# Designed miniproteins, single chains, continued (3), part 10

Each design is a single chain, and the fold is of that chain. pLDDT is the mean over its residues in the fold that is shown.

## One batch from the design tools (miniprotein)

Design m8329
Fold by ESMFold2-Fast:
Structure m8329 (fold): chain A 73 residues (1-73)
Amino acid sequence: SLEEFAEELRRRAEELRERARELEEEAERLEKEGKTEEAKRLRLEAELLEGVAALLEAMAEWFLKKAEEERKK
């Protein structure tokens, strides 16, 4: 169902946000070690993952809205 697919997208978005947090934590450790360029790269990767997660959440909301509309017909 569209509702089940939306839940799957939300789970994937949550997994990506968790991975982004892990990358941010690793970037902070690397920066403290003087590995500034490596830390910068991980932060860019985290930002990308957050962006993809936001897109998946928006898609999930769209599918839930469509499922609600179909129930009213």
Scores: mean pLDDT 87

Design m8330
Fold by ESMFold2-Fast:
Structure m8330 (fold): chain A 61 residues (1-61)
Amino acid sequence: SMEAEELLKEAEEIMKGIMIYGSEEEKEEAFRLAQELYEAIKAGDLEKARKLVEEMKKILE
């Protein structure tokens, strides 16, 4: 779906920032959230996917 594509693109941009500027712990948390995001999208749970993207945004504050 278009919304799922937008969420994935947003998550990819956030991940790029975390991979460049994040600590080891922040990178580990981001990988965990990214895996949960893919699982939520695969299940069609866009509400959970949106919440996971918001959690990823908080990693860089």
Scores: mean pLDDT 84

Design m8331
Fold by ESMFold2-Fast:
Structure m8331 (fold): chain A 64 residues (1-64)
Amino acid sequence: MSRLEKALEIALKGKEEGKISVEDFAKANELAEGLDPEEVKEKIKKETGGAEVISVSEASKASR
């Protein structure tokens, strides 16, 4: 699905920076309007090779 491919692009951009923000995850969910959010998250993790969707608070801790 084209929306899923766009969601993966957002995940890959976050992986390049080392993290995926809550806002990026929300955009990925919007792009995958026809899919369950849980399934989108799992496919993003699988396609990015194990990258996790993290919250802003988790990203802040990692940036310390």
Scores: mean pLDDT 54

Design m8332
Fold by ESMFold2-Fast:
Structure m8332 (fold): chain A 74 residues (1-74)
Amino acid sequence: MSKEEIDAEVELALLEIKHAIGLNYIRKHGLTPEAAADLERTLEEGIELAEKYGNEEDVKRFREDLARVRALAA
């Protein structure tokens, strides 16, 4: 793997952790506008990175979760 691919995997892993923390926060404290906006940004960044580096599974997962967050916010 190139350094770029390794760096992207690290970034994706950090985004996955942020996503999991955000979901746990919402489950415990309820959906706030700030929590929804933070999750949307994290998921959009995750989709962009996963598409750039060809991780189809992460693209699917992030898109599904983004749709779910948007549905809850609507």
Scores: mean pLDDT 71

Design m8333
Fold by ESMFold2-Fast:
Structure m8333 (fold): chain A 77 residues (1-77)
Amino acid sequence: MKIEEELKQRLIDSGYTEEEANELLKEARDLFDKRIDEAAKVLGVPKETILASLTDEEKRALLETAYAEVRRRKYGG
C-alpha cells in the first residue's frame, strides 16, 4: 500500500533503520486493529461490520492516527 511505503520511507529519512521503521509499521497496524476491535465491542457489532462501514480514506486516517500514537509512545512521549 502506497501510504505504508511513504510512511516507511519518511521514517528512514528521519534517521530510523529499516528494522525500526518496519517495527513501527507493525505496531501501528496492531494498534489500528485493537481500536477497531474496541469500537466493535462498544457498538455491539461484529468487527467485520465496522471494517465494511469504513471507506479506504477513513481506514487510512485511522492508520495514520495509530502511527502518530505509536511514535509518541516510543519516541515522542
Scores: mean pLDDT 76

Design m8335
Fold by ESMFold2-Fast:
Formats: sequence, C-alpha cells, structure tokens
Structure m8335 (fold): chain A 117 residues (1-117)
Amino acid sequence: MSAELAELLRELARAVLEKDVERAEEAFSRIRDLVASQVPLSKLVPALEKTSEAYLTAENELEKLAALLRGTADLLSLLPDPRYQRAAELLREAAEAVLEGRLEEAAELVRRAAEVL
C-alpha cells in the first residue's frame, strides 16, 4: 500500500506538471481503490461526493487538477497513520499552488507527499 500510493502520487505529480487531467483522474481512481480497501464506506462516500462535486463544478483544467489533489488529500486523511496526514497537508498546499498557476511548485509538493509515505 504505502509504496504503491507513493508511486501513484509520483504519477499524479507528473500529471500536474503536464496539465494532464485524464492522467490525474486515472491516478486518483487507483488511489481511491487502494484507500477503499482500508476504510469504511460511511467515511469514503462523503469524501468521494465532495471531490466529485468540486471536479464537476470546475471551470478549467487547473480547478479540475486542484479538485483531484484535494480529493486525494481527503482520501489519505481517512487513513490512521500520521504519514498519510502529512502527505494530505502537502497535497492541499499543492492544490493551492495549482490554482495560482505554480505547476512546478505543485508537482514538487506532490513528489514530497510521495516521499513521506
């Protein structure tokens, strides 16, 4: 799980740097499936509904990428290990950097999130 989540966060970092929303969606979907194996549906479903609403109401590619980064952070925050909380904090910082157009900084923050797992 941690090594596979770290690899998926590196793929997400690449997607952010390239503004590849489709690749970011694929990475998010795989992270969702890994987290869903570890957390009850009662916690998982609200996090996914929040991410879906933010993603579907996004007006541009940067807002979609930010929604997927925040959604990934919310999913990792459901896991009890403090490393996932630290990764989630870095992903929320990355989402803000994306919204400001700072894609290289955002990708670096997502890579750092992978390193703490």
Scores: mean pLDDT 90

Design m8336
Fold by ESMFold2-Fast:
Structure m8336 (fold): chain A 95 residues (1-95)
Amino acid sequence: ALEKYRAGNYEEAKKEAEKILKEDPNNWHAQLLLGHVYYEQGKYEKAIEYFTKALSLIKDEISAEILAASLVAVSKSQGAEELKKAMQEELDKIK
C-alpha cells in the first residue's frame, strides 16, 4: 500500500498532502506534493499555484535545491513551460 504511494499513486499522495495541510497549511512538502498531483491530472493552473506556494515557503538554499530538482523533472514533461517560468520567478525572489 505505502509502496504504491512512492510508485506514483497520485490519489493517495493527494490524500496524504491534504491531511498534512490540515495540520500545517504552510508545509512546503505537502504543497509540492499537491502540485505534482495536479500536474499529473493535467490541471496545470492548480499545479502552478501549489508549486509557487511551496517555493515561496522555502527560504533555505538546500530545500530550494531539492524543490528545483523536482521541478526540472516536471518541466521535462509536456505543458510545463508556463510552470517552469512561474517557478523561476519564485526562485529569483529567494536570492
Scores: mean pLDDT 65

Design m8337
Fold by ESMFold2-Fast:
Order: structure tokens, then sequence, then C-alpha cells
Structure m8337 (fold): chain A 79 residues (1-79)
């Protein structure tokens, strides 16, 4: 049914948003570690942690866009 498909799309969107939240948490944790490394003079560690933080930020952004698309599809199907 259309209702079952809408529920499945919304469930997939929620799962992607939960994963994006997790990746944002990792991004913030890595940024805090990077700031501490920089304060300690560990510039190579700072650079590595900032790269990892940026990678998680990109993954989170992609998941938000995918969740938005799934929600839009669910809305169109429910109409």
Amino acid sequence: SAAAKVAELLKQAEEKLALAEEYNKQMFDLTRQAVAAKAAGNHDEYAALMKQSSDYALKATQLYLEARELRAEAEALAA
C-alpha cells in the first residue's frame, strides 16, 4: 500500500538522520581533540584530526540530503 511505502521511506529517512547525528558527534569530538593537539604544539596530529573531522562533516551532510529526498518522496506519495 501507499501508506506502507510512506512508512518505509520515513523509517529510512529517520535512520539516515540518526547516522548523520552520530557523524556530527564524531566531527565535534575530533574537532575538540584537534584544538587540544594544537594547544600542545602537535601540529601533525591537529592536521590529521581536522581531516577526519571534515570527512565526518561531509558524510553527515550527504546523509541529511538523502533524508530530505526520502521525506520529499514520502510527502509526494502521501498526497
Scores: mean pLDDT 91

Design m8338
Fold by ESMFold2-Fast:
Structure m8338 (fold): chain A 93 residues (1-93)
Amino acid sequence: SLEERIAADPADAEAWEQLGRRHMILEDYESAAAYFERAIAIAPSAAFYRALGIAYEKLGDYEKAAAYYEKALALDPSDEVARRNLAKVREKL
């Protein structure tokens, strides 16, 4: 399980990201954001920043969502999901 992976290796960034994705499905966006933040602290990536941006967007924190989408695009300028979602949340600011 993901919990067993994290207990064995708390630095398994992918396991924290998968926990975050599980909590996104459960609509527990606060826990999802916390798990994505743990993954980023271990191994920052465009995909992890995009996931955190989506979690904050779901929480209605458009300012944080925009900041994390910008971080995702800084690492991967070709991330069309981050680009589209950034444009959308900027309309809410």
Scores: mean pLDDT 91

Design m8339
Fold by ESMFold2-Fast:
Structure m8339 (fold): chain A 68 residues (1-68)
Amino acid sequence: MELGKELTLEPARRLREARERLPESEERRRVIEEARAEGEELLALIERVMPESEEKRRLIEEFKEAMA
């Protein structure tokens, strides 16, 4: 189900977009920090609730790459 995957990756996408499009500012830092916190909570949830699979591993890798 792609919709669930997109929603789960939204914090990582928001982090990337903020880094690319926003000038360095307090607002940019706040958006990045919020997205990172949400991303880390979702990553922990994924590791806890998803069964071990290639899908899970790829999702975790995508998250880590986007959050880096």
Scores: mean pLDDT 69

Design m8340
Fold by ESMFold2-Fast:
Structure m8340 (fold): chain A 80 residues (1-80)
Amino acid sequence: MSPELQRDVEIGVLRIAVAAASTSLRTLRELGKMLSPEELERMIRFLEEILRKAKELGDEETAEAAERNIRVLREELEKA
């Protein structure tokens, strides 16, 4: 199959996943949910996987969104 077509489909799926994750994380923060250091580390690892995949696929938009979320979570982890 064409690698270009497969890449575009995978990029679309990753973008939806990152957008949903970003919205969920914002909602949890607004609700004042208490996150443990282990929960923060688990979320960071998940987003790092998405970031790595997005960079492999050349999806700069998804990579930037993942990097922003990782940065926020890392700042919270340093406070914990």
Scores: mean pLDDT 73

Design m8341
Fold by ESMFold2-Fast:
Structure m8341 (fold): chain A 68 residues (1-68)
Amino acid sequence: KELEELKKLKEEIEKAEKELEELRKKLKEAKDASQEEVAKLIGEILDAIGKLIEAEIKREKLEKKLGL
């Protein structure tokens, strides 16, 4: 139930963190990329950060509700 929900949120957070790490790695490797490619990567990074923040907020809310 609630503990299973926390487990799923942790998995979502881990997955989002890995996606963000890959995007940041691509940005570092894009030293020769066009401005358009850099802007696209930055946009994808911001989207990934937004998803991670949303998942973290849900996790914290559930942990607080469960007294963890």
Scores: mean pLDDT 79

Design m8342
Fold by ESMFold2-Fast:
Structure m8342 (fold): chain A 85 residues (1-85)
Amino acid sequence: MKAEEALELAKEAIKKAMEGLKVSKTSESVSKSTGAALQGIGAEFLAELALKTGDKKMAEEALKTAKDALKAAEEALEFAKKEAK
C-alpha cells in the first residue's frame, strides 16, 4: 500500500541523508544533507498520518514526497563524496 511504501522510502532517505552528513567536510555539503534529512522526516510524518487516517490522497502525496526526498538524499550524498578531497 502507498502509505507503507512511502514510510519505507522516507526512512531510506533519512538514512542516506545521515550518511551524507557523516562524510560532509564543507558547510555546503552539510546544508544539502541536512535539507534532504528534513525532507525525509517530513515525508515520514505525512506517511504516518496517512496510515492513521486512511487518507489515500495523503498516502499518494507522502509517496511522492518520499521519492523526492530519497533522490535529494542520494544527490546530497554524492555531492558530499565529491567535495571530500
Scores: mean pLDDT 82

Design m8343
Fold by ESMFold2-Fast:
Structure m8343 (fold): chain A 111 residues (1-111)
Amino acid sequence: MFTESDYEALFEAVERAAREFGIELSPELREHLREAVREHPLNFEGLAYMVVTQRIVPLEELDNFPPLTPEVKELTKKILEEFLRIHEEDPSRVSPYLLENAEEYLEALKS
């Protein structure tokens, strides 16, 4: 089971990644991303897709097929890199299970 700290850390990683890409998140999209993190914490591409497109995608559609374009792939990598940075800053914020999934996913994207 993921913790509240896991969800907060992942959402912060999304915010950090968006800022580095110069992307401003609307309040409505920001709130939807908080829900997406809670319902689909392992769907890193779905989070990146919504940030890149500035679209609120229904959570039930994130289980299927967000298109993995080069831009979405690069933002997904940045989200994961920022998430690992948050873990380095404060290891207590991230559960071992979510950390392992993030590390494995980032390694696969760098291949």
Scores: mean pLDDT 82

Design m8344
Fold by ESMFold2-Fast:
Structure m8344 (fold): chain A 50 residues (1-50)
Amino acid sequence: DKAYEEIKKKEEELAPKLEKYIKDKKLSDDEADELTAEILEELEKEYEKL
């Protein structure tokens, strides 16, 4: 529950930064989806350690 709330909060904080990064790097939709999935996986792993 706490881990899920923290992950959600981090996703919301990172969303505008990710959008800008994707735009600046001109990533394809597929590359953007992959990057987003990797970030979410890393956040989940980080909170699983707590």
Scores: mean pLDDT 72

Design m8345
Fold by ESMFold2-Fast:
Structure m8345 (fold): chain A 68 residues (1-68)
Amino acid sequence: GEEKRKEAVELLVKEAGLPREVAEKIVEGAATLLQSGFSDELVVQYLVREGGLPREVAERVVELVKKM
């Protein structure tokens, strides 16, 4: 739900130091990839490589997005 989306955005703002607008786009992108049939691991790799996120943060974002 919306609460899990907000939690994922706040995690990116706080732990990765991203502007809120960028964090929101990353969360939406992760949700789109998961809905498109990409595995959790492939989405984590995408967030690490293209989003510049630490792996631990990327893994937590994917878990939260799966609960949206």
Scores: mean pLDDT 83

Design m8346
Fold by ESMFold2-Fast:
Structure m8346 (fold): chain A 56 residues (1-56)
Amino acid sequence: MELELSEEQLRVADEAVLRVLTGQISREEAIRLVAERTGLSLEQARRVVDRLLAKG
């Protein structure tokens, strides 16, 4: 992906993905949270969350 994230955006994405992996929130909630906190579109947030979930 050609998406360059700031350290703050990466931290928010990592925290959201960790909360999905620990069962605290759903994947859809994580995507929405990342988009709302970072200013990314829902499509961009979905790609970031899905990539991090696929990597483990």
Scores: mean pLDDT 78

Design m8347
Fold by ESMFold2-Fast:
Structure m8347 (fold): chain A 70 residues (1-70)
Amino acid sequence: MEDLRRAILAEAEATVAYLLAMIANEKPTPLMEKAAELLAEATRLLKEGRYREAAELAEEARRLALEAVA
């Protein structure tokens, strides 16, 4: 249960971070492209029930997306 909650929250937070990066940048940056790739993979893992791995990738995607905002 906790791993699923962690994965869902991490994916939501990564998605919000990516949207903020899109607002901050006129076009996708390499950091945003990598964040999008990791977020897509996290979503795939979440669908497969691999919640811990999904959470870890989503957390990394969030980190890269937030770096793109700066």
Scores: mean pLDDT 83

Design m8348
Fold by ESMFold2-Fast:
Structure m8348 (fold): chain A 65 residues (1-65)
Amino acid sequence: SIKQQGDNVLDYIRSDPQGIVDSFLQLSPDQQQLTIQSLRSFGVDDDQFRSIIRGRISDDDFQRT
């Protein structure tokens, strides 16, 4: 189920933030949305998740838009 997949993602975030960044960037838009929704369901704001991505990837990538 989506909840179980989200739980697995959260476990990886806690243990390997770098791995989640790489995985997230290779996800399809549908999978990315499911990941964000799962995180929010477990009390992780999308802004917090975005902060994790920024910590692993140059902030300039988000500023160029």
Scores: mean pLDDT 61

Design m8349
Fold by ESMFold2-Fast:
Structure m8349 (fold): chain A 68 residues (1-68)
Amino acid sequence: EREEIIELAREKFGEHMALLVDALLDKGYDPEEIRELVENGDYEKIVEKAKEAFAPMAAGGRAGARAL
């Protein structure tokens, strides 16, 4: 499941995108949503999600108040 999505990203966009997809899945993003973005070739949306997932603490919003 996850491996298939990562492999698809690697074939379509290269190693960097495969690493980003793996990191997003590890972060807890929905595998189905990520798979659709990869299948559609929506590079921009994948990068946007990665920026949100790994945004610095300076980025506003409730990114750090979870798990309590």
Scores: mean pLDDT 71

Design m8350
Fold by ESMFold2-Fast:
Structure m8350 (fold): chain A 103 residues (1-103)
Amino acid sequence: KRKELLEEIIEEIEESKLTLEGAKELAKKLLEEAPLSDLLELQEKFEKEKKEYSEEEKEKLAEEIIKIALEIARKTIEKGKDSGGLAEKAKKELEELEKKWES
């Protein structure tokens, strides 16, 4: 399950060619209506990683993306209680990601 999730993220990274646009789309896919501040943090991380990636580096990058997605989800739930649907969506995404990540 954790391995399957990492493989899915690595495949998405490869398909998006490790671009900042691909990273933003991936973050959005994992968490609908992701906060802009957290997307900017993800962007900064990818800019620092401007180099060719080995298989091990791709796995580490995927792991970091999952961690960022989980943090985005938690922050969105905390801030989104007044926004109705956003908090509910973030909670469902967080529960799904945690279930896959814990296995």
Scores: mean pLDDT 53

Design m8351
Fold by ESMFold2-Fast:
Structure m8351 (fold): chain A 82 residues (1-82)
Amino acid sequence: KKEKLEKAIEHLETALEYLKEGDYEKAKEHVEKAMKHLIEYGVPEESANDMLAYLFELIETDKEKAIFDLEILIDVLKEELE
């Protein structure tokens, strides 16, 4: 179960690096993969899908906020690890 959370974090960190490089397509791909792993971890599907939609919109409209919100999400998820 914690393995799925670790995979989600790994994909979000990869998405963050692609955002910093300006590769929005790759960033979105890794955000989507992270959300799938969060659902497998036990995050409600509706919540994960809402977060996916929100982050995709930010990646397209406000890169700086997308980076900020992804960094916060990564930190919060890392606190879930023992």
Scores: mean pLDDT 85

Design m8352
Fold by ESMFold2-Fast:
Structure m8352 (fold): chain A 66 residues (1-66)
Amino acid sequence: MDKEVVEKFKELMKKSSLITDEQADQAAKLLEEGVSLREIGEKLNLPVSFLSAYLKEAERIVEKEK
């Protein structure tokens, strides 16, 4: 996974009042390790749709900054 995308994903999740900084850090680490969004959602008790939305937004922001 692109490290810039993982960092942006972490930043976006930390802006949510419903996600702790620790959960955001864990999700970013698991994503960098190649763990699926489904497994990340299961481990952190977060909806996969929520994780998918943040990942797509992170990818979009990184693409726009290139």
Scores: mean pLDDT 79

Design m8353
Fold by ESMFold2-Fast:
Structure m8353 (fold): chain A 62 residues (1-62)
Amino acid sequence: MDEETLEEGLRRAREGLRRAGASEEAIEKAVQEAMKRAKENPEKAGLYIDEAATRVLIEEGR
């Protein structure tokens, strides 16, 4: 089910962001943004999750 795939992707993103030392606030904001966009375009859910996670990792991974 698409919702299960989305949930798994969000879980992996949260793990990656935490390992990079991102704040819980930044993680939650990125996840909420990705989820909102995924609800608008479910076919691009994976792309939105990857983009949001990559942005946070680059910005807060320094």
Scores: mean pLDDT 74

Design m8354
Fold by ESMFold2-Fast:
Structure m8354 (fold): chain A 60 residues (1-60)
Amino acid sequence: GSVVLTAEEAEVLRLVQRGKTDEEIAKELGMTVEQVRELIDRILEKLGLKSREELVAMAR
């Protein structure tokens, strides 16, 4: 299938859907909180979603 997310974006999405904070995601992936937030914004844009809460709802 088409790769909608990069591997890095997919990992961030997985951790967000598991209820991790931006700080916890940054620590696990070895990046800054700012980089995590930028990746979340890109994921939201690619998926046509408006909020972090919608990303979490997709996992349910």
Scores: mean pLDDT 80

Design m8355
Fold by ESMFold2-Fast:
Parts: C-alpha cells; sequence; structure tokens
Structure m8355 (fold): chain A 58 residues (1-58)
C-alpha cells in the first residue's frame, strides 16, 4: 500500500502543478501534505484516505 500512497501523492502533485484555480490548487496541496504525513507515519492507504477526507472535504 505504500506504492498506492506514493502514486496518489504523485497524481495530486501533477494536478496541483497544472490546475490554475487557486482554491483547487490549495486543496490538492493540503491533500498532498496529509498523504505525505500518513506515508511518514506508516499508515495504510485507507487510513490516509480517511485523514484526507476529514481535513479537506469536511
Amino acid sequence: DEAQLKAAIEFLEIKAKEDENPKLKAAYEKAIELLKEALAQGLSYEEAGELVTKEVTE
């Protein structure tokens, strides 16, 4: 699952780089930060997804 977390981070980094909407860019950057924190803590992909959902979408 570490590979899935890394793939998700890479995907969001591309989106953050290419998106020109400042609000969406900020949301992607927040999600990237949380996913990197989850990866550093050894969290699963599912746990990382819950962390992002709680902080970004709520």
Scores: mean pLDDT 75

Design m8356
Fold by ESMFold2-Fast:
Structure m8356 (fold): chain A 67 residues (1-67)
Amino acid sequence: AEENIKKGEEYLKKGDYKKAFRYFSQAAAEATDPELRAKAIRGLAEVYEKMGDTELAARFRAGADAL
């Protein structure tokens, strides 16, 4: 999970939102630790924000903050 979060962050910095989404999605699905799951979901929120979907980004951040 942690490695997938780091890969997601790396691709997000490169502007490869498709790969960033894939890695953050895998991290969120695999994470058994609520803190790691929250980090992965916040990563997904940032991907949505970078793609211009601010409504989905806000919803994903709220979900992560509730963990």
Scores: mean pLDDT 80

Design m8357
Fold by ESMFold2-Fast:
Structure m8357 (fold): chain A 95 residues (1-95)
Amino acid sequence: MALEEAQEAGKDPEVQKKKKEEIEKAYEEALARIREAAASLPEEKAKELIERTEKELRKLKERGIEAVEKGDLVSAEVYLTFLLAVAGLAISEAR
């Protein structure tokens, strides 16, 4: 049963460490991509997009890491998915 397997994995310190590293890496890569996309915008709009998106992504990163620390890998995966979706929308806005 996938849910029981996820709960058991959530107790493993090595799995928790790898998931935290995955979330932190996704956050850093998302910010880098948003900054690159924003480089094509006027300075004022670039600053607004970066500041707004960084704040939102930071909250999702913090929530994801907190979920991992609680052994809730399912919630951690949901927050990681939302982080990637928010980043994708921000990059789309920079068109």
Scores: mean pLDDT 80

Design m8358
Fold by ESMFold2-Fast:
Structure m8358 (fold): chain A 63 residues (1-63)
Amino acid sequence: AAEAAAQAASGAHTDRLIKENPEEIIKRIEDARKRAEASGDQETADNLKLGEEFVKKRAEKLK
């Protein structure tokens, strides 16, 4: 199904940020994950770990 280009632009914006500053984005996710782990929020920590892995993989693909 086709969606409005404006919704696709959100993903393109994220890709641009990952391409320009991948290490900074990864660092922010790591910090958020550590906070979630410290608070005992396992679900949030697991989701942030998946997000970190996704950003690393996406950054590699955008090179």
Scores: mean pLDDT 71

Design m8359
Fold by ESMFold2-Fast:
Structure m8359 (fold): chain A 112 residues (1-112)
Amino acid sequence: MKPITRERAGVEVLDPAAGLRLAYVEGEVITDGKVYSGGFGVVVAPGRQTAYWAEYENGKLIKEEKRVVPAGAPLENPRKDAPGSIDFAKYGRGGAEKAREEARRLVEELQA
């Protein structure tokens, strides 16, 4: 069966008192009756960002990875072989690129 790629983006408030918010972009691949999903995210705190990547299967979190990035730095997908990553580029033209662009836009909006 041909994979179907879906993407969504959002903002979550993690800790209102600390000013912590998560800007995230998720991609989903549906194949052979299973849903595989992964995401990019940036945890935004005053003066700091932490990149967050997650892998899901059938809506359940199975792996995650975090990296600290400087504020305003481009978001990078983890290496294709890194734990907790999914290569969105394998599942649709521009999937990984779109995910990075949307996460970047949300980070910029949160900093404004």
Scores: mean pLDDT 49

Design m8360
Fold by ESMFold2-Fast:
Structure m8360 (fold): chain A 60 residues (1-60)
Amino acid sequence: SDALLAEARALVKQGDAYFDQGDYDKAIALYDEAARIAGRVDPFRAELFRMMRGSVRSKK
């Protein structure tokens, strides 16, 4: 499960990079994938990643 959380964290970093570039569609997709992976081991972490997606969506 630590490996899955590390994978989700890597996807969040990629999403943050796309968000900083203004590529909100790619950022949203990466945050959604991170939430999907994290949800299998940590439902609260998955909710945080969904909030990140929501924040990007509200800027779009």
Scores: mean pLDDT 73

Design m8361
Fold by ESMFold2-Fast:
Structure m8361 (fold): chain A 117 residues (1-117)
Amino acid sequence: MSPVEKLFQEIEKEVEEFLKAIENGDVERALTEWARIRHLVDQLLDELGVPEETRRRVAAVWDETLARIRASTDPQEILDALREGLARVFEILAEAFKDKNPELAQRLKEIAEKLRS
């Protein structure tokens, strides 16, 4: 298995666990899974040699998500911030890969759609 395919399978698995935490209202689990997904996404960006502009856009979403979480004491607002932030990250990545790797872009888009549902 390629490093990229292995990272992607781990991302898909952690997204499913994240969505279960969201469905259960489990803020601590959702934060743990979000941190794991963030780490895996950052590794994926390194493996794919993603342009600096795309990296900065992803980093800005991480920073915005952390700011929203720190500003709120409402569990539902925290869960919504985590879910919306991840959806935006996967949408940015899907757009970045649509021409170079349409298959990967489609898989990233499907993850984003799951996070918005």
Scores: mean pLDDT 87

Design m8362
Fold by ESMFold2-Fast:
Structure m8362 (fold): chain A 65 residues (1-65)
Amino acid sequence: MEYVEQAKALAAANPDDAAAWHALGQALFNAGKYAEAVEAYRKALALDPDLPGAEANLKKAEAAL
């Protein structure tokens, strides 16, 4: 699934960019990889606790487990 791989590469290239980890979480969630999406969203929130939508998306991913 190429967009997950692209989002993962972007997050790896920009490991301090909360938006990159949030984008990875969204790609993983859309792929049905909810546990991995939770990890990506938690990393995004660790970098930027005020990142718009990240907390809500984390809760959705956790609920899907």
Scores: mean pLDDT 81

Design m8363
Fold by ESMFold2-Fast:
Structure m8363 (fold): chain A 97 residues (1-97)
Amino acid sequence: SLVEELKKRLEEIEKELEKAESDEELEKVLERLEELLLELERRLEELSAEEAKELLERLRELAMKALEKAENLELILRAIGLILRAIGLLLDIELRS
C-alpha cells in the first residue's frame, strides 16, 4: 500500500529528525521530506482525500519540528518552503472535496 509505505517513511524521518544534532544531519532530513512531498504530490490521485490529508499534516508537523532545530538560514527557508507547500496541497484537496 502506498499509504503504508509513506507512513513508514515518515516514521523513519521522524526518528532521524529527533537524533539530528548537526546541520548536515538536518539537511538530510529536509532532503527526505522534500522527496516524500514530491512523490506524494505526483501520486496524489492514488490516495483518498482523507489519506492524503493525514500524510500531508504529518509531513507539515515534521517540517515544523525541523524548523525549530534549524539554525542555518538555508535550512530555515527550506523548512518554511515545505510547510507552505504542504499547506497549499491541503487547501487544494479541501477545495476539490
Scores: mean pLDDT 87

Design m8364
Fold by ESMFold2-Fast:
Structure m8364 (fold): chain A 65 residues (1-65)
Amino acid sequence: DEEFREELKEILDVIEELLKKGKAEFDENQKKALEIWEEIKELLKKGSPFEEIKKLVEELNKLRL
């Protein structure tokens, strides 16, 4: 669904901004967020089911971002 994809873009933009700020050290939540982000990118590239992507987005939202 386009609405869900738009939400994902917003989350990815936030992560990209964190990376651009050049944090010398990432806490465990930020490292996990980057790992989840990579998984979401792979699923989006494959056109995977939204249910699978939604689980990762919820996990990402549970982290402090």
Scores: mean pLDDT 68

